# Ledger of designs, part 109: designed miniproteins, single chains

Each design is a single chain, and the fold is of that chain. pLDDT is the mean over its residues in the fold that is shown.

## One batch from the design tools (miniprotein)

Design m3803
Fold by ESMFold2-Fast:
Structure m3803 (fold): chain A 75 residues (1-75)
Amino acid sequence: EKLEKARKWRKELDELAEKIVDEVLAQHPDMPLEERKRAILERAQELYEKDPSITLLQAKAIADRAIKLLEERDA
């Protein structure tokens, strides 16, 4: 069903976003928030370039979700 496919994508999106946030925080724990956001965008771009199953829109969604998670953790 279309709903099940959307639910699966949402879970995958959240898992990928969480992984990107964890990677950025681990590499540069003292990095300013704005620079961490740039690192997230760069990591999402790398995923898009290396995984042909990920669309540009999906890569953008992953980046947007990761930025939101980063802001929630920093709050």
Scores: mean pLDDT 76

Design m3804
Fold by ESMFold2-Fast:
Structure m3804 (fold): chain A 79 residues (1-79)
Amino acid sequence: SERAEALRRAAELLEKEWEAFFKEVESLPLEEARKALDHAIALLEEGIRQAKELGDEETAAKFEELKERVEAKRKELEA
């Protein structure tokens, strides 16, 4: 499925680029940083949902790991 291949490639790209994303978020004003992280969480939740629908447990797990990292970063901004 083209959709399954796109999701796998998206997960791989996000795994490679997540550090750069966090670095950019850290340079933003607090409110904009929060919005960016909240948006990223929503997109990752959609990725998990789609991967699970396709039976791609490995891609779903990768999105779940990335979501945990984004949620941890979001909590740091609340402290």
Scores: mean pLDDT 82

Design m3805
Fold by ESMFold2-Fast:
Structure m3805 (fold): chain A 78 residues (1-78)
Amino acid sequence: MAELIERAAARTIGLAREARERAGARRIVIYAPEISDITRAAVAAARAALPDVEIELVETDLPYSEVLALDAAGNVVA
């Protein structure tokens, strides 16, 4: 369990950091079909590591996950 959370957190942090550094992202919205404890823990770890980036977790009925990165003006920057 802990290893899966750490791996998920590292991936989430990496993606958020890249979006921030390369595209100037200030907000990241993660759409997930199921918000598991692993997903919640990974997002919490990413929020702690990147306090200057706002990370939102949204449950969706879609059978896949989607991620949007937005700049300070609300423009999608991937």
Scores: mean pLDDT 74

Design m3806
Fold by ESMFold2-Fast:
Structure m3806 (fold): chain A 101 residues (1-101)
Amino acid sequence: MEEILEKIKSLVEKARNELRKITDPDEQKALAEKTNAEIQKLRDELFSKMSKEEQIAYLKEQIKRAKEFIEKTRFVPYLREINEKILKDLEKQLAELEKEL
């Protein structure tokens, strides 16, 4: 599982470096779509290897960290908005996983 997370991180870093060299919006979009497709495959593989209980535990830890980060950055409005969106997405994913009954 950690190996897949490392691959996702590597793909994001590689895409970031390549985007710095590209000025054409069409080429930027093509690279972003290709990178997103590769990340999605790795994410699907990650979740397929995780039990539902592990997925729930992972999301709970991410939610806790997101809440702590929002509290620490409450004086920076733009960071607060970004982290509030991330928190809502994580809470939605958790709710869907727990909604088995």
Scores: mean pLDDT 71

Design m3807
Fold by ESMFold2-Fast:
Structure m3807 (fold): chain A 86 residues (1-86)
Amino acid sequence: STLSIHLSGVFDGSVGEELYNKVKEEKPDVVILDMTNLTGITDEGLEYIKKVADYVKSLGGELKVANAPQFIVDKLKAAGVDFTLL
């Protein structure tokens, strides 16, 4: 199963917690985060994306990121997030 989510604005800890809870509820094989309209990410938001990546990987799944601005890609890599860039 695939869970596709469109992210917009600033991805903070509140939005990150909501995403993480949804991923734990649905237990998808693949999570796709579309970052076309993402304007920023906080450190707490980065922590939640890392939790999502680690969780789906623990179930044999993967996190994919689509249309991320380069500065967001750099932040995800610096934070050690396990993801595939589309």
Scores: mean pLDDT 89

Design m3808
Fold by ESMFold2-Fast:
Structure m3808 (fold): chain A 92 residues (1-92)
Amino acid sequence: KEKEERVKALKIVLRVLSFVLDKIDEFGEVYYKAEELPLEEAIKLLEEALKEFAKEATVEQLRKVLEILKELGAPELAIEIVEALIKEKERA
């Protein structure tokens, strides 16, 4: 299902981004909360967390996340999410 694929993509993006930002513990808290929620609420929680983490990241850090995701063979949706974040950051 599309929602299940989105949750998986958001989780992998957040995990890699949290690693680059040295915020693995914060990611763990979000991950465990999302596991207890219905898919729609989990997506909302993960998207809000991603927005906050991305706000803390530089364009260079987001590009590093993109490279790591490509090396891991992450889903195309995960790649698209990070590319969208890079474009937003470059516009600011």
Scores: mean pLDDT 84

Design m3809
Fold by ESMFold2-Fast:
Structure m3809 (fold): chain A 58 residues (1-58)
Amino acid sequence: NVTQLISDLNKAIEANDKAAVETILQQMNAVPNAVLRTLPFEDFLKYIRARGKARAFL
């Protein structure tokens, strides 16, 4: 569930937990393109922004 991954990522960043952020980013990167194509545009933008935020945090 992409929405849950984004939520968990934001919590890990707030907790300053780099190990959790790395694990969640790996899980996000493992989401298949077929799943990403089914997302509403707004959710897809949230996903892209969340990945960028994780990379900037690490």
Scores: mean pLDDT 81

Design m3810
Fold by ESMFold2-Fast:
Structure m3810 (fold): chain A 61 residues (1-61)
Amino acid sequence: SKSEELKKIMEEIRKLRAQMTPEQQQSYIDRLLELYKEKKAKGDNTITLEEILELLRKVLG
């Protein structure tokens, strides 16, 4: 089901976040907020799980 797929993506996100230092986690939150602000300014209020996953990978290197 779609719910099972979403749960799996969320678990991967949780695992990646758990590997981050507190500073990296704060950087991730700040960047997520900036992405939200940019999208909102353009009339797009949706952040996808895939965008979240890519942002996490970028912060981790």
Scores: mean pLDDT 79

Design m3811
Fold by ESMFold2-Fast:
Structure m3811 (fold): chain A 96 residues (1-96)
Amino acid sequence: DEIDRLIEALQRVATDLLKEMVEKGLISREQAERVAGHLHLLLTQMKIEHEDYGVSLEEAFEDFLKRAREALRKAGVPEEAIEELIRRFREVYKKL
């Protein structure tokens, strides 16, 4: 299933980058855990929008990116790190 492969790949990319950001001292482990939790909820929302509400995968993905940016900013993630995560998410989508 395309949506399940997308979610798995996005979750992997998010986990890897959040770990890297903690190791570099850009965010705390507590901030990373909060962000990971919010991203997990947003990925679940993306799946529900696509499967239950008939939103196209592309539209559901763009809504996910918009909400992910807001969640990351509220968690105090630096803007450049937010842009890098979103860039990596877009690369994942292009490889589907």
Scores: mean pLDDT 86

Design m3812
Fold by ESMFold2-Fast:
Order: C-alpha cells, then structure tokens, then sequence
Structure m3812 (fold): chain A 84 residues (1-84)
C-alpha cells in the first residue's frame, strides 16, 4: 500500500528505480528460497518466463523502464547460471 502510493506519486525515472530495486529484492528472495517451493526445472521455467516478460517491457515501455528491464534481465541471466 505505502509502496504503491509512493510509486503512483513518483516520476517515471523514480518509478523505474523503485521497480528495479523491488524486483531485485524479489529475485534475491527467490535465489535463497526456490528449493523450498520448486524443483530446479520449475525454477528455471519461472526465470525463463520472467526473461520473456522483461523482453516485452523493453519493446513496449518508456525509456526509464526499458533501461531498468535491461539491467534486471542481466540479473535474471546471472541467477539462471547459479541455478544450473
């Protein structure tokens, strides 16, 4: 709720930075805890779907989100290599 209110009242650049920070925190949680909820195959399928979603953001979103999505894509690719 508070994070959403801050996001809605921010500039696109600030929104992209908050989204990137929040998304990295979610991915860090996934790296630590994925074995508790998923098989290795399922975890990799989830991350591959995230890559597809990020590619769509890069193609369809405004520049601040495109740059954030590119950075997040690199972060997801590194996480895939750690899980393999």
Amino acid sequence: MELEEKFENSTPEEQAELWLKYSKEILDQFEKNWKDAYTKEEALEILEQVLKDLDKIIETSEKPFQEAAKELKEYVLELIEKIK
Scores: mean pLDDT 79

Design m3813
Fold by ESMFold2-Fast:
Structure m3813 (fold): chain A 95 residues (1-95)
Amino acid sequence: MDELEKEKKQAEEAIERLEEVAERALELGKKSSPKNGEKLFKTAEDLRKSAENAKKTMEEGVKEGSPIRVGEAAGLALISASSGEIAIESILKEE
């Protein structure tokens, strides 16, 4: 129980971070050129889908009582957030 709660909290924080990166991509897209805005909006949509997938993995892990599966959700969210940040930086360098 205690380990599951700890993993769940870490997964929730990782997913929140991923959602923040997605929101940042969306807001930057509104301020960018049409070409870069299109790329940023696509990045935001891809990251939002990754966040939904991580939430599903976390919920399944909680239902199964699996700290390992909940931890996998956190890992996936962190990787997606990092990838998203790199994508945003790459797009902005083209402006």
Scores: mean pLDDT 86

Design m3814
Fold by ESMFold2-Fast:
Structure m3814 (fold): chain A 78 residues (1-78)
Amino acid sequence: MKREKARELIEKAVEEGTDANVLIERLRKLGISDDEALELLRELEKENSGGRAIEYGTYASFIAMEIAIDKLIEKRKE
């Protein structure tokens, strides 16, 4: 249920040209973790081709970077 809604939201974000930051916040509001969002984007990237796959891959790269930054901040805080 939540995963299906997240998937539809990601697909709509690509169609509408939604900024990656806005997409991430919308997914978080649905209770989707950044790690789960990355998994969903990688699945969509694999299921698609051409420009659509590139768009999903771009969102995935942005989320992967956010995850890496969050881990770096956590390590520096502790």
Scores: mean pLDDT 78

Design m3815
Fold by ESMFold2-Fast:
Formats: structure tokens, sequence, C-alpha cells
Structure m3815 (fold): chain A 67 residues (1-67)
């Protein structure tokens, strides 16, 4: 399910928060699965809650490719 994939993606990002390629891969995967950029920010909200402002910056950076 999409929810299970989001849970797995959040765990991967929490394990390797400095891996820029991983943030790009996660964002690309969920955009391919039909999530809009606006939906991805709240979906990854639990990662931002644990990692703070840096995670928010990484999400915005990865989303910048999807205009």
Amino acid sequence: SLQALLAEARERLLAQPDDEALWDEVVAEFVRRGLTPAQLQPALGPVVAKLGAEAGKKIRRALAKYR
C-alpha cells in the first residue's frame, strides 16, 4: 500500500538524512506513484518532526525539480 511505502521511506530517510540522492529517489518515487508536491510535504512531516528544519530544506530541494 502507499501508506506502507511511505512508512518505509520515512525510516530510510531517518537512517540516512544526509544522503541527498536518497531524498531525490524518495520524492521521485512518490511523484511517479501520483502524489503531488503539495501532498509530499505533509506525508514526510514525521521526518521533519524528528530531524527539524534541515529535513524541510531537503524536501524543498528535492521537490524543486517538479515545477
Scores: mean pLDDT 81

Design m3816
Fold by ESMFold2-Fast:
Structure m3816 (fold): chain A 75 residues (1-75)
Amino acid sequence: MVEVVDGEFLTPVEVGKPTKVRVVLAGEPEEVRKLLEEAREQAKKLGLAEIKEIKVVEETEDSVVVELTIVKKAR
């Protein structure tokens, strides 16, 4: 099971502007990768936000540190 252990906003959250978030995910790298792909598809399907970029900063056997670039949509 993949668990979000920590999250940090690297930039302010503003609608329509790119927000960078660093997230620490506990789990096997393959499971983390699947979760991130599913999250990207769900965000696109719901139209609430777009995940523009997923950057893997660090990877271990039991954790992955990723930096996400997310744009929150207005409705």
Scores: mean pLDDT 75

Design m3817
Fold by ESMFold2-Fast:
Structure m3817 (fold): chain A 84 residues (1-84)
Amino acid sequence: MPSEEEIRAYLEELGIKSRSPAVLEAARHALLALRAIREGRLDEAERHLAKVRELAEKYGGEVRKIYLDVDVEYGLALIERAVS
């Protein structure tokens, strides 16, 4: 589980000022997805990305920015897996 400090650091890196429950939940799933991507657990990453997408569709705004960050990293990991 990402710590409160890890979530805040991630949001600061993205320039996200909101600390709404939706933003915090999206950041939590985003960090879990990014960790899974780094560890090669793409099925686990997909599950967390799906949750971030659901939150982005419901809330929009800064949650959509979180979704786009993770979606790009996941896409790059899929390309790397396909060509490597």
Scores: mean pLDDT 85

Design m3818
Fold by ESMFold2-Fast:
Structure m3818 (fold): chain A 96 residues (1-96)
Amino acid sequence: SLLEELLKKLEELEKKRRELAREIVEELERAIARQAEEEGYTEEAARILELLRKIEEYRKNKEKLNEEEKKEYEELERELAELLGRVEDRLVRRLA
C-alpha cells in the first residue's frame, strides 16, 4: 500500500539523517583538533586525531568486538570526550 511505501521511505530518511549527524560530529571533532594545533596545543591535537583514528577502526568492526574490545572502545570514547572538553575550554579562554 501507499502507506507502507511512505513508512519505508521515512525509515530510510531517518537512517540517512543519523549517518549525516554522525559525520558532522566527526568533522567538528577534527576541526577542534586542527584549531588546537594552530593555537599551539600540538600534543593535544595529535592525541585527539590518534583517538579518532582508533575509535573509527573499532566502529568499523563494532558488531564483532569481544567484551574486552568493547571496554577499550568505551575508554577511548571517554578519553576523547574529556580531551575535547579540555581543549575547547582552553580555546574559549584564548578567544574571549
Scores: mean pLDDT 77

Design m3819
Fold by ESMFold2-Fast:
Structure m3819 (fold): chain A 68 residues (1-68)
Amino acid sequence: MSPEEQFKALEDEAKRALLAALETKTAEAYRAAIDAVQRLIDFARSQGREDAAARYERLLAELEAQLA
């Protein structure tokens, strides 16, 4: 799988987890969304995609605020 395909797969996984968290509003679903977004950020940084990582870091902070 290419880096672009891997990024797209991680992005789709994060979007599905986010939708589940928004629909269920459970701490478990928000933790799953946080984990998915964190994996996406880690991959973006490993590929030198700093702009993408920064965008998802802002989303991560918003999700973490929902659990605070």
Scores: mean pLDDT 83

Design m3820
Fold by ESMFold2-Fast:
Structure m3820 (fold): chain A 98 residues (1-98)
Amino acid sequence: KVEEIIAALKAGKRLWEQAYELVKEVLPDLFEKAEKMVKEIIKKNPGIFSEEDQKKLVEMIDEIAKGLREKLGVPEEDARNIARLALGYIVKKELDKL
């Protein structure tokens, strides 16, 4: 699963749905925290984020990437790419509810 996602990212494929499912499965508490945070940010002002909200999104990417590195031994850059894809898909799903 992780090797498959990394291989496809290196091949230039977008796997945000698979990244989302991976983070949800291996980091459920961080996933729930990220989904709640994104929902609150988008509900306030969709498409326009304060500097504070932007910092929260970057911090969440770093927390998810760290969790993936610690649990799965994924290299830092691959972990960050997976975290960005997963968070991006959470954002898309919340925007689609508007």
Scores: mean pLDDT 77

Design m3821
Fold by ESMFold2-Fast:
Structure m3821 (fold): chain A 77 residues (1-77)
Amino acid sequence: DEEELIEKLKKEAKEEILRDARESAEFLRSRGIEAEVDESSVKVEVTPTAKGYLVKSSITLVVEGEEVTLERERLVE
């Protein structure tokens, strides 16, 4: 059951950070700033702790030719 929960948390975190990155890039482009999402750069890590599961996710955006990392972290109790 823990494996199923971890896989669910990974999938949800990946979907969430991809949405956040796409929305951020669209917002920047709407302001005249060149921005693209490197969707292949998505990384998700789930670590069991004494208080629950620590979920970390990251994705890279290219903003006007520069790499910018978007990171999210949450504790799921």
Scores: mean pLDDT 85

Design m3822
Fold by ESMFold2-Fast:
Structure m3822 (fold): chain A 71 residues (1-71)
Amino acid sequence: MEELIKRLKENYQKVLDNIDEAIKAIEEGKPPTTPAQRVAKNLGLTVEQLKKLKEDIKKSYEEAIKWIKEN
């Protein structure tokens, strides 16, 4: 259980870091340099849409951790 929770946390953090990098690139008006930044730019994602995606991912992660701890 601990290893599964640790792995989920690591994967969750990497996803959040990629979203934060995409948000930063858009806010700074810089050309995309990472794959995540390029995807966000090419899809025309706004900072608001990326923040919503981050919130949705956070909720899914919290539900997954709760399920693992309760079962």
Scores: mean pLDDT 74

Design m3823
Fold by ESMFold2-Fast:
Structure m3823 (fold): chain A 65 residues (1-65)
Amino acid sequence: TGKLLSEVVHELKVGDRVTVRLPDGRVITGTVVDIDEDGNVTVRDDETGEEITLDPELARLLSFS
């Protein structure tokens, strides 16, 4: 659901709660634990503790929760 207008700019930081839908049909809801200098974003699934690294193109599709 909507937050502030600044959410539209896709500003991600470590500690943000996010949701991403992957091309394989999985939906990951978790916390951003790392953002590298190449724009790869690592999200830890809150339910399983699994870490998923998203390339910059997939990371652009992340939604704030």
Scores: mean pLDDT 70

Design m3824
Fold by ESMFold2-Fast:
Structure m3824 (fold): chain A 76 residues (1-76)
Amino acid sequence: MSAAEQEFFRVLAEIQELLRTIFTEDLSRAQRQALRDRIRALLDQGLALITDPARRALFQQQSQQLLALLEEEIAA
């Protein structure tokens, strides 16, 4: 496994744990917003590690959908 692949899977694991925290823990709106901002940064980092254009486009689309879902959840 390349160093870029190892970093990509590490980034995905961090995103997964932050998502679990947002949806399962009793957090304030400000705390959820801070975690969303961290997830956004990690999604940008993950996108930078993808070299295949088709996979990059798909990841970008999925990232936008995930961030929209998080914004709706935090606003509710």
Scores: mean pLDDT 83

Design m3825
Fold by ESMFold2-Fast:
Structure m3825 (fold): chain A 78 residues (1-78)
Amino acid sequence: NEELAEELEELLKRGLEALKVAKNVPKAIGELLRGIGAIVEEMLRDGAKSFRELSEEGLRRAIEGVREALKGLEEEAK
């Protein structure tokens, strides 16, 4: 689903913006890597070559993983 892939892209953009204003950069990088790890895990599970090739279920799980990581990353910006 293109719409879910675009939602994931927007979450990744938010993560990058939060990283730019993070107070604890090493911790923020760790949270960002955790979010990327969630995407990679779903890509490996689906045999996808990019996150845009993920199944709808895979995209939804990747989005949830990135949302959890983004919460931690945005806390580092406070």
Scores: mean pLDDT 78

Design m3826
Fold by ESMFold2-Fast:
Structure m3826 (fold): chain A 75 residues (1-75)
Amino acid sequence: MSEEVKEFKKYVEEKLKKIEEAVKNGDKKKAYEIIKELFEKMVEFENEHPEDLEELKKIFKEFKEKVEKLLKEME
């Protein structure tokens, strides 16, 4: 895994913490805004780093599963 992929994974983990905080606060708007920003950044990063695509797809899948669980907690 390249340093750029490692830094991106940390970025995703930090954004997940912010989403979790917004969910706990009942701030659905904030949670969705952070989710949207992160998905846009993920798409951008995948386009810039096609050699790392398989590792990035794993990170994306983990993020998606985490986000789906957090969104379910808001219901």
Scores: mean pLDDT 78

Design m3827
Fold by ESMFold2-Fast:
Structure m3827 (fold): chain A 115 residues (1-115)
Amino acid sequence: MEEAEELLRKGEKYLEEGNYEEARKYYEEALEIYKKLDDERGIAEAQLGLGKVYLKQGDYEKALKYFQEAYEIAKKLDDKKMLYEIYYLMAKANELDESVIEKLKKKYEEALKEE
């Protein structure tokens, strides 16, 4: 359903603008639709978005919870791009050394370039 994809896009836009309340609302609405559709990829993408919102707000415990839920789905789907993105974001939430975070970011970017 195109509606859920539009809600993810709106969530991303508001997250980029720093409007975390609106970003969370749109990601939560997208998550509810994807759950009703049993769309595992959509569920993981919406959970990843919610994790990013909480990460930006400094709520690392909630961010890690959503990243872990998205990780389990991405692992099941063997989605290497999503797995590397989650590793990078979890490293940021765990306040790991900047050199480790940059290495994980590079792996995520490399995974995006290769199909």
Scores: mean pLDDT 82

Design m3828
Fold by ESMFold2-Fast:
Structure m3828 (fold): chain A 64 residues (1-64)
Amino acid sequence: SSAELAARRQAVISETQKRVNDAWDEISSTMDPFSPEAQERLDKRLQQIGEEAQRRLAEVEREV
């Protein structure tokens, strides 16, 4: 149903937002978040999180 599709998409979005926040918290707790090293690690982490979110959203759309 459209409601189920919307709920599943929202779950992916919410989980993705949590992963982004967790990545920032992890990096900021272990190193200077404004250092070039922290920025590089965060950028790679965010790219991976974004790619996974896109795959999961595509899977949700294919199942309906």
Scores: mean pLDDT 83

Design m3829
Fold by ESMFold2-Fast:
Structure m3829 (fold): chain A 97 residues (1-97)
Amino acid sequence: PQIVGVEVDPELGTVTVKFSDNREVVYLTDDAFAAELEKIRQLLKERGVPQEDIDLILEAVRRHQELARYAAETGKIEEASAQARRINDELEAKLAE
């Protein structure tokens, strides 16, 4: 599929990429992503989540952001979705230890 539209919402810090087949990929701007990552870190710390688990969760969040950008740039949404599921499965397995 070809990119047919790009919409940036500076208030929300989102970038929405629209494809010719009506699929959309949304990812956060660098500033919005940095703010969200810090918010997640703070929430997990306040809930008493162990530091090793926080590190694993934040790594998974970073990998998802990179996959969203990859999908937006290439249109390979199905490949990115498969990789996202693998990241979630790996995270769940590690957190269950």
Scores: mean pLDDT 82

Design m3830
Fold by ESMFold2-Fast:
Structure m3830 (fold): chain A 88 residues (1-88)
Amino acid sequence: LREEFERLVRTLARRHPEQISEEQALEFGREMYDRSMELLAAGKSNSEVQLEAIKRAKEFAEANPQLDESLVLRIAAYAVLVAITEYR
């Protein structure tokens, strides 16, 4: 799942080279995955994890005005989905 997630994030970045590099997309995606796993381990609900991811994605897009918010939200959504699926 992590390898598939990284491939999806790289593919998404390659389709939007004017907005984000593969490296930047992977760094953000990995941060979202790690944070989601931390929250799940702390007993947070799936909805709370999703809300945190949305908040962080919006903050990241605001800090990087060349990025479309929908692109950043999609990367965060992939990370959350993988984390929830792997957490058990």
Scores: mean pLDDT 84

Design m3831
Fold by ESMFold2-Fast:
Structure m3831 (fold): chain A 91 residues (1-91)
Amino acid sequence: SLAEKNKEKLDELIARLEKVLGRKPTPAERFILEYLVSKGKITEEELLEYLKKHAPDISPEEFQEALDRLIKAGLIKKKIENGKIYYEIVE
């Protein structure tokens, strides 16, 4: 099923993140990876709106720190296409 495939992909990404960081992921890091695995390539606007709706306890600062860390760890990438910011999982 799609849910099973997404779970497998998420578990793989979390294992990779744990190896890079030497620690368990934060709730914010996990939340971002879960949504990106579900959606693939998404805009920054869509990601921020999803955060506001489904994880209001994650502050904008915690979100930005988690996003920057995931990019630095090589798990996600930021692209600018036609003036829009996109995020996606690194394959």
Scores: mean pLDDT 81

Design m3832
Fold by ESMFold2-Fast:
Structure m3832 (fold): chain A 82 residues (1-82)
Amino acid sequence: SPAPTVTVPSSVKQGDIMTVTHSESSEPLRLTVEQDGVTLLSAWAGPGSSFNLYVDSAPGTLTITLENSGGSSSATTQVLAP
C-alpha cells in the first residue's frame, strides 16, 4: 500500500469534533494523536477517506499521524480554548 496522506483543519476548538481527511488505504491505518511529545490517543482509523475526531486536549498544537506498511504522514492543528 502507498503511504497515507493526512489533512486536518488549521484550528479547532477544545471540545469540538474535527474532520480528518486522508487517502484511502487497502490496509488499516494507525492513528496517533500527540501534544507536546505526549501520546494522547493511539487507535485505528475507520474505513473510507475521512473520520471525525473529538478534540479532548488542552489548547496548543496537536499532531495527527497516520501510518500503514507504506509509511506515515503527519499534520498539525491549533487547539483553541472553547
Scores: mean pLDDT 83

Design m3833
Fold by ESMFold2-Fast:
Structure m3833 (fold): chain A 62 residues (1-62)
Amino acid sequence: GLEKRLLDNLKKGIEGAGDEASSIDPEKAEKLKEEQLKRAEEGGYEAGKESFDEMRDYLDSL
């Protein structure tokens, strides 16, 4: 359904931002990526939005 599709897109965004950040700080970026993906998976769309925003903010801070 739409909700699953939106969550899948957010998870892809988290993965992409984490992978990009891992080119700069691989250990911290990988750990944060895992934590944010788990949060999105467990919490659904709203948690996924928060996780994506945190991952983007982390990437933009590098």
Scores: mean pLDDT 81

Design m3834
Fold by ESMFold2-Fast:
Structure m3834 (fold): chain A 70 residues (1-70)
Amino acid sequence: AMEAEAARVRRAADALKAYGEKLGPITQEAIDKTVAAVDAHIAAGDVQQARDALSEGLLEIDRKVKEALA
């Protein structure tokens, strides 16, 4: 169960990183920071903190995307 959940969170982070390549440099730093935080928590075995880091990072990325589109 935990291993499957960790794999799903990791896949979401990988997809976000790939998507970030299309959004350009303004959002790339926020995406890279989010992916690094998720990876660190997964490596520590803390899937809930990895999910929380992904959620927080998505809010920051959303803010950066909205600023870029203004």
Scores: mean pLDDT 75

Design m3835
Fold by ESMFold2-Fast:
Structure m3835 (fold): chain A 99 residues (1-99)
Amino acid sequence: ALVRQRRPLDPAQQEALLASELELIRQRIQQLLDAGLITPEEAEELLAIRSELARQQVAGLAGVTDEAQQKAVLQAMHAAQEAVKRALEEERRKELEEQ
């Protein structure tokens, strides 16, 4: 139960949140790369996709003061992130079956 935001995120807070999110994405992708679960090319594509989703997430939160709208935006972003994860797991399974 997150309280309604009384103040929108200012630009500095948005940049700090985005920077933190991007760093976590980079670390996770690097771990997958180091484990040999993805290629450098896949890592670059995943960084681009996940970075864009993180930017959309931060931008979506910045303008939302209505609780129901905030919930809908967060749910959509969460579903998009889950879809990327499933696509990666599916591709990895395919590679393991062929190699």
Scores: mean pLDDT 67

Design m3836
Fold by ESMFold2-Fast:
Structure m3836 (fold): chain A 75 residues (1-75)
Amino acid sequence: MEEARRLLEEGKRLMAEGKPDEAVKAYQRAIELIPEDDLELRAETYINLAGAYSRAGKFAEAAKWGKKAQELLDK
């Protein structure tokens, strides 16, 4: 749990530094470590991942992860 939150913060920092491709990697790693039942943290991470993909110019991936975040919160 703590490591997932650390990776989420690392991704946010990388975004602030203008490194969206590295932020994508950090967010992907965070998702692997988030418990399945932590829907809020998963949704937040999916939203941040979508933002990082958008900033990197990967709009199809951004749309995919944004939709996953919406679906996850529809419980």
Scores: mean pLDDT 83

Design m3837
Fold by ESMFold2-Fast:
Structure m3837 (fold): chain A 110 residues (1-110)
Amino acid sequence: SFEELYFLGLAAAERWLRDPDRPFTVADFLAVMQVADYYFVRGEFEKALELLRVLARFALRHPDETVLGKKVRDIVLEFLEYALDLARKNGFPESYIKELERLIEELKKL
């Protein structure tokens, strides 16, 4: 359910903020992605951005991990680029747009 994904995603994000060297799990990664998208499409910009930073940290810490045969870095990069396009089209705050651009550039440099 969405409530289960919400609590799992927040718990995963909190664990990653406390210990970024924690082992990667597909379940935690997908839960964080689902909650980030939920906040983003609902205009909860600060909450969405915090979770997008966690996702970027997953990609930086686990660049060669794969989910459904695709690299985590590529999945997160596509999500951030999607978020940036939508943020620009919907007139999100400039500070939010600049932070998304920063995260994208950081992942591209890997």
Scores: mean pLDDT 80

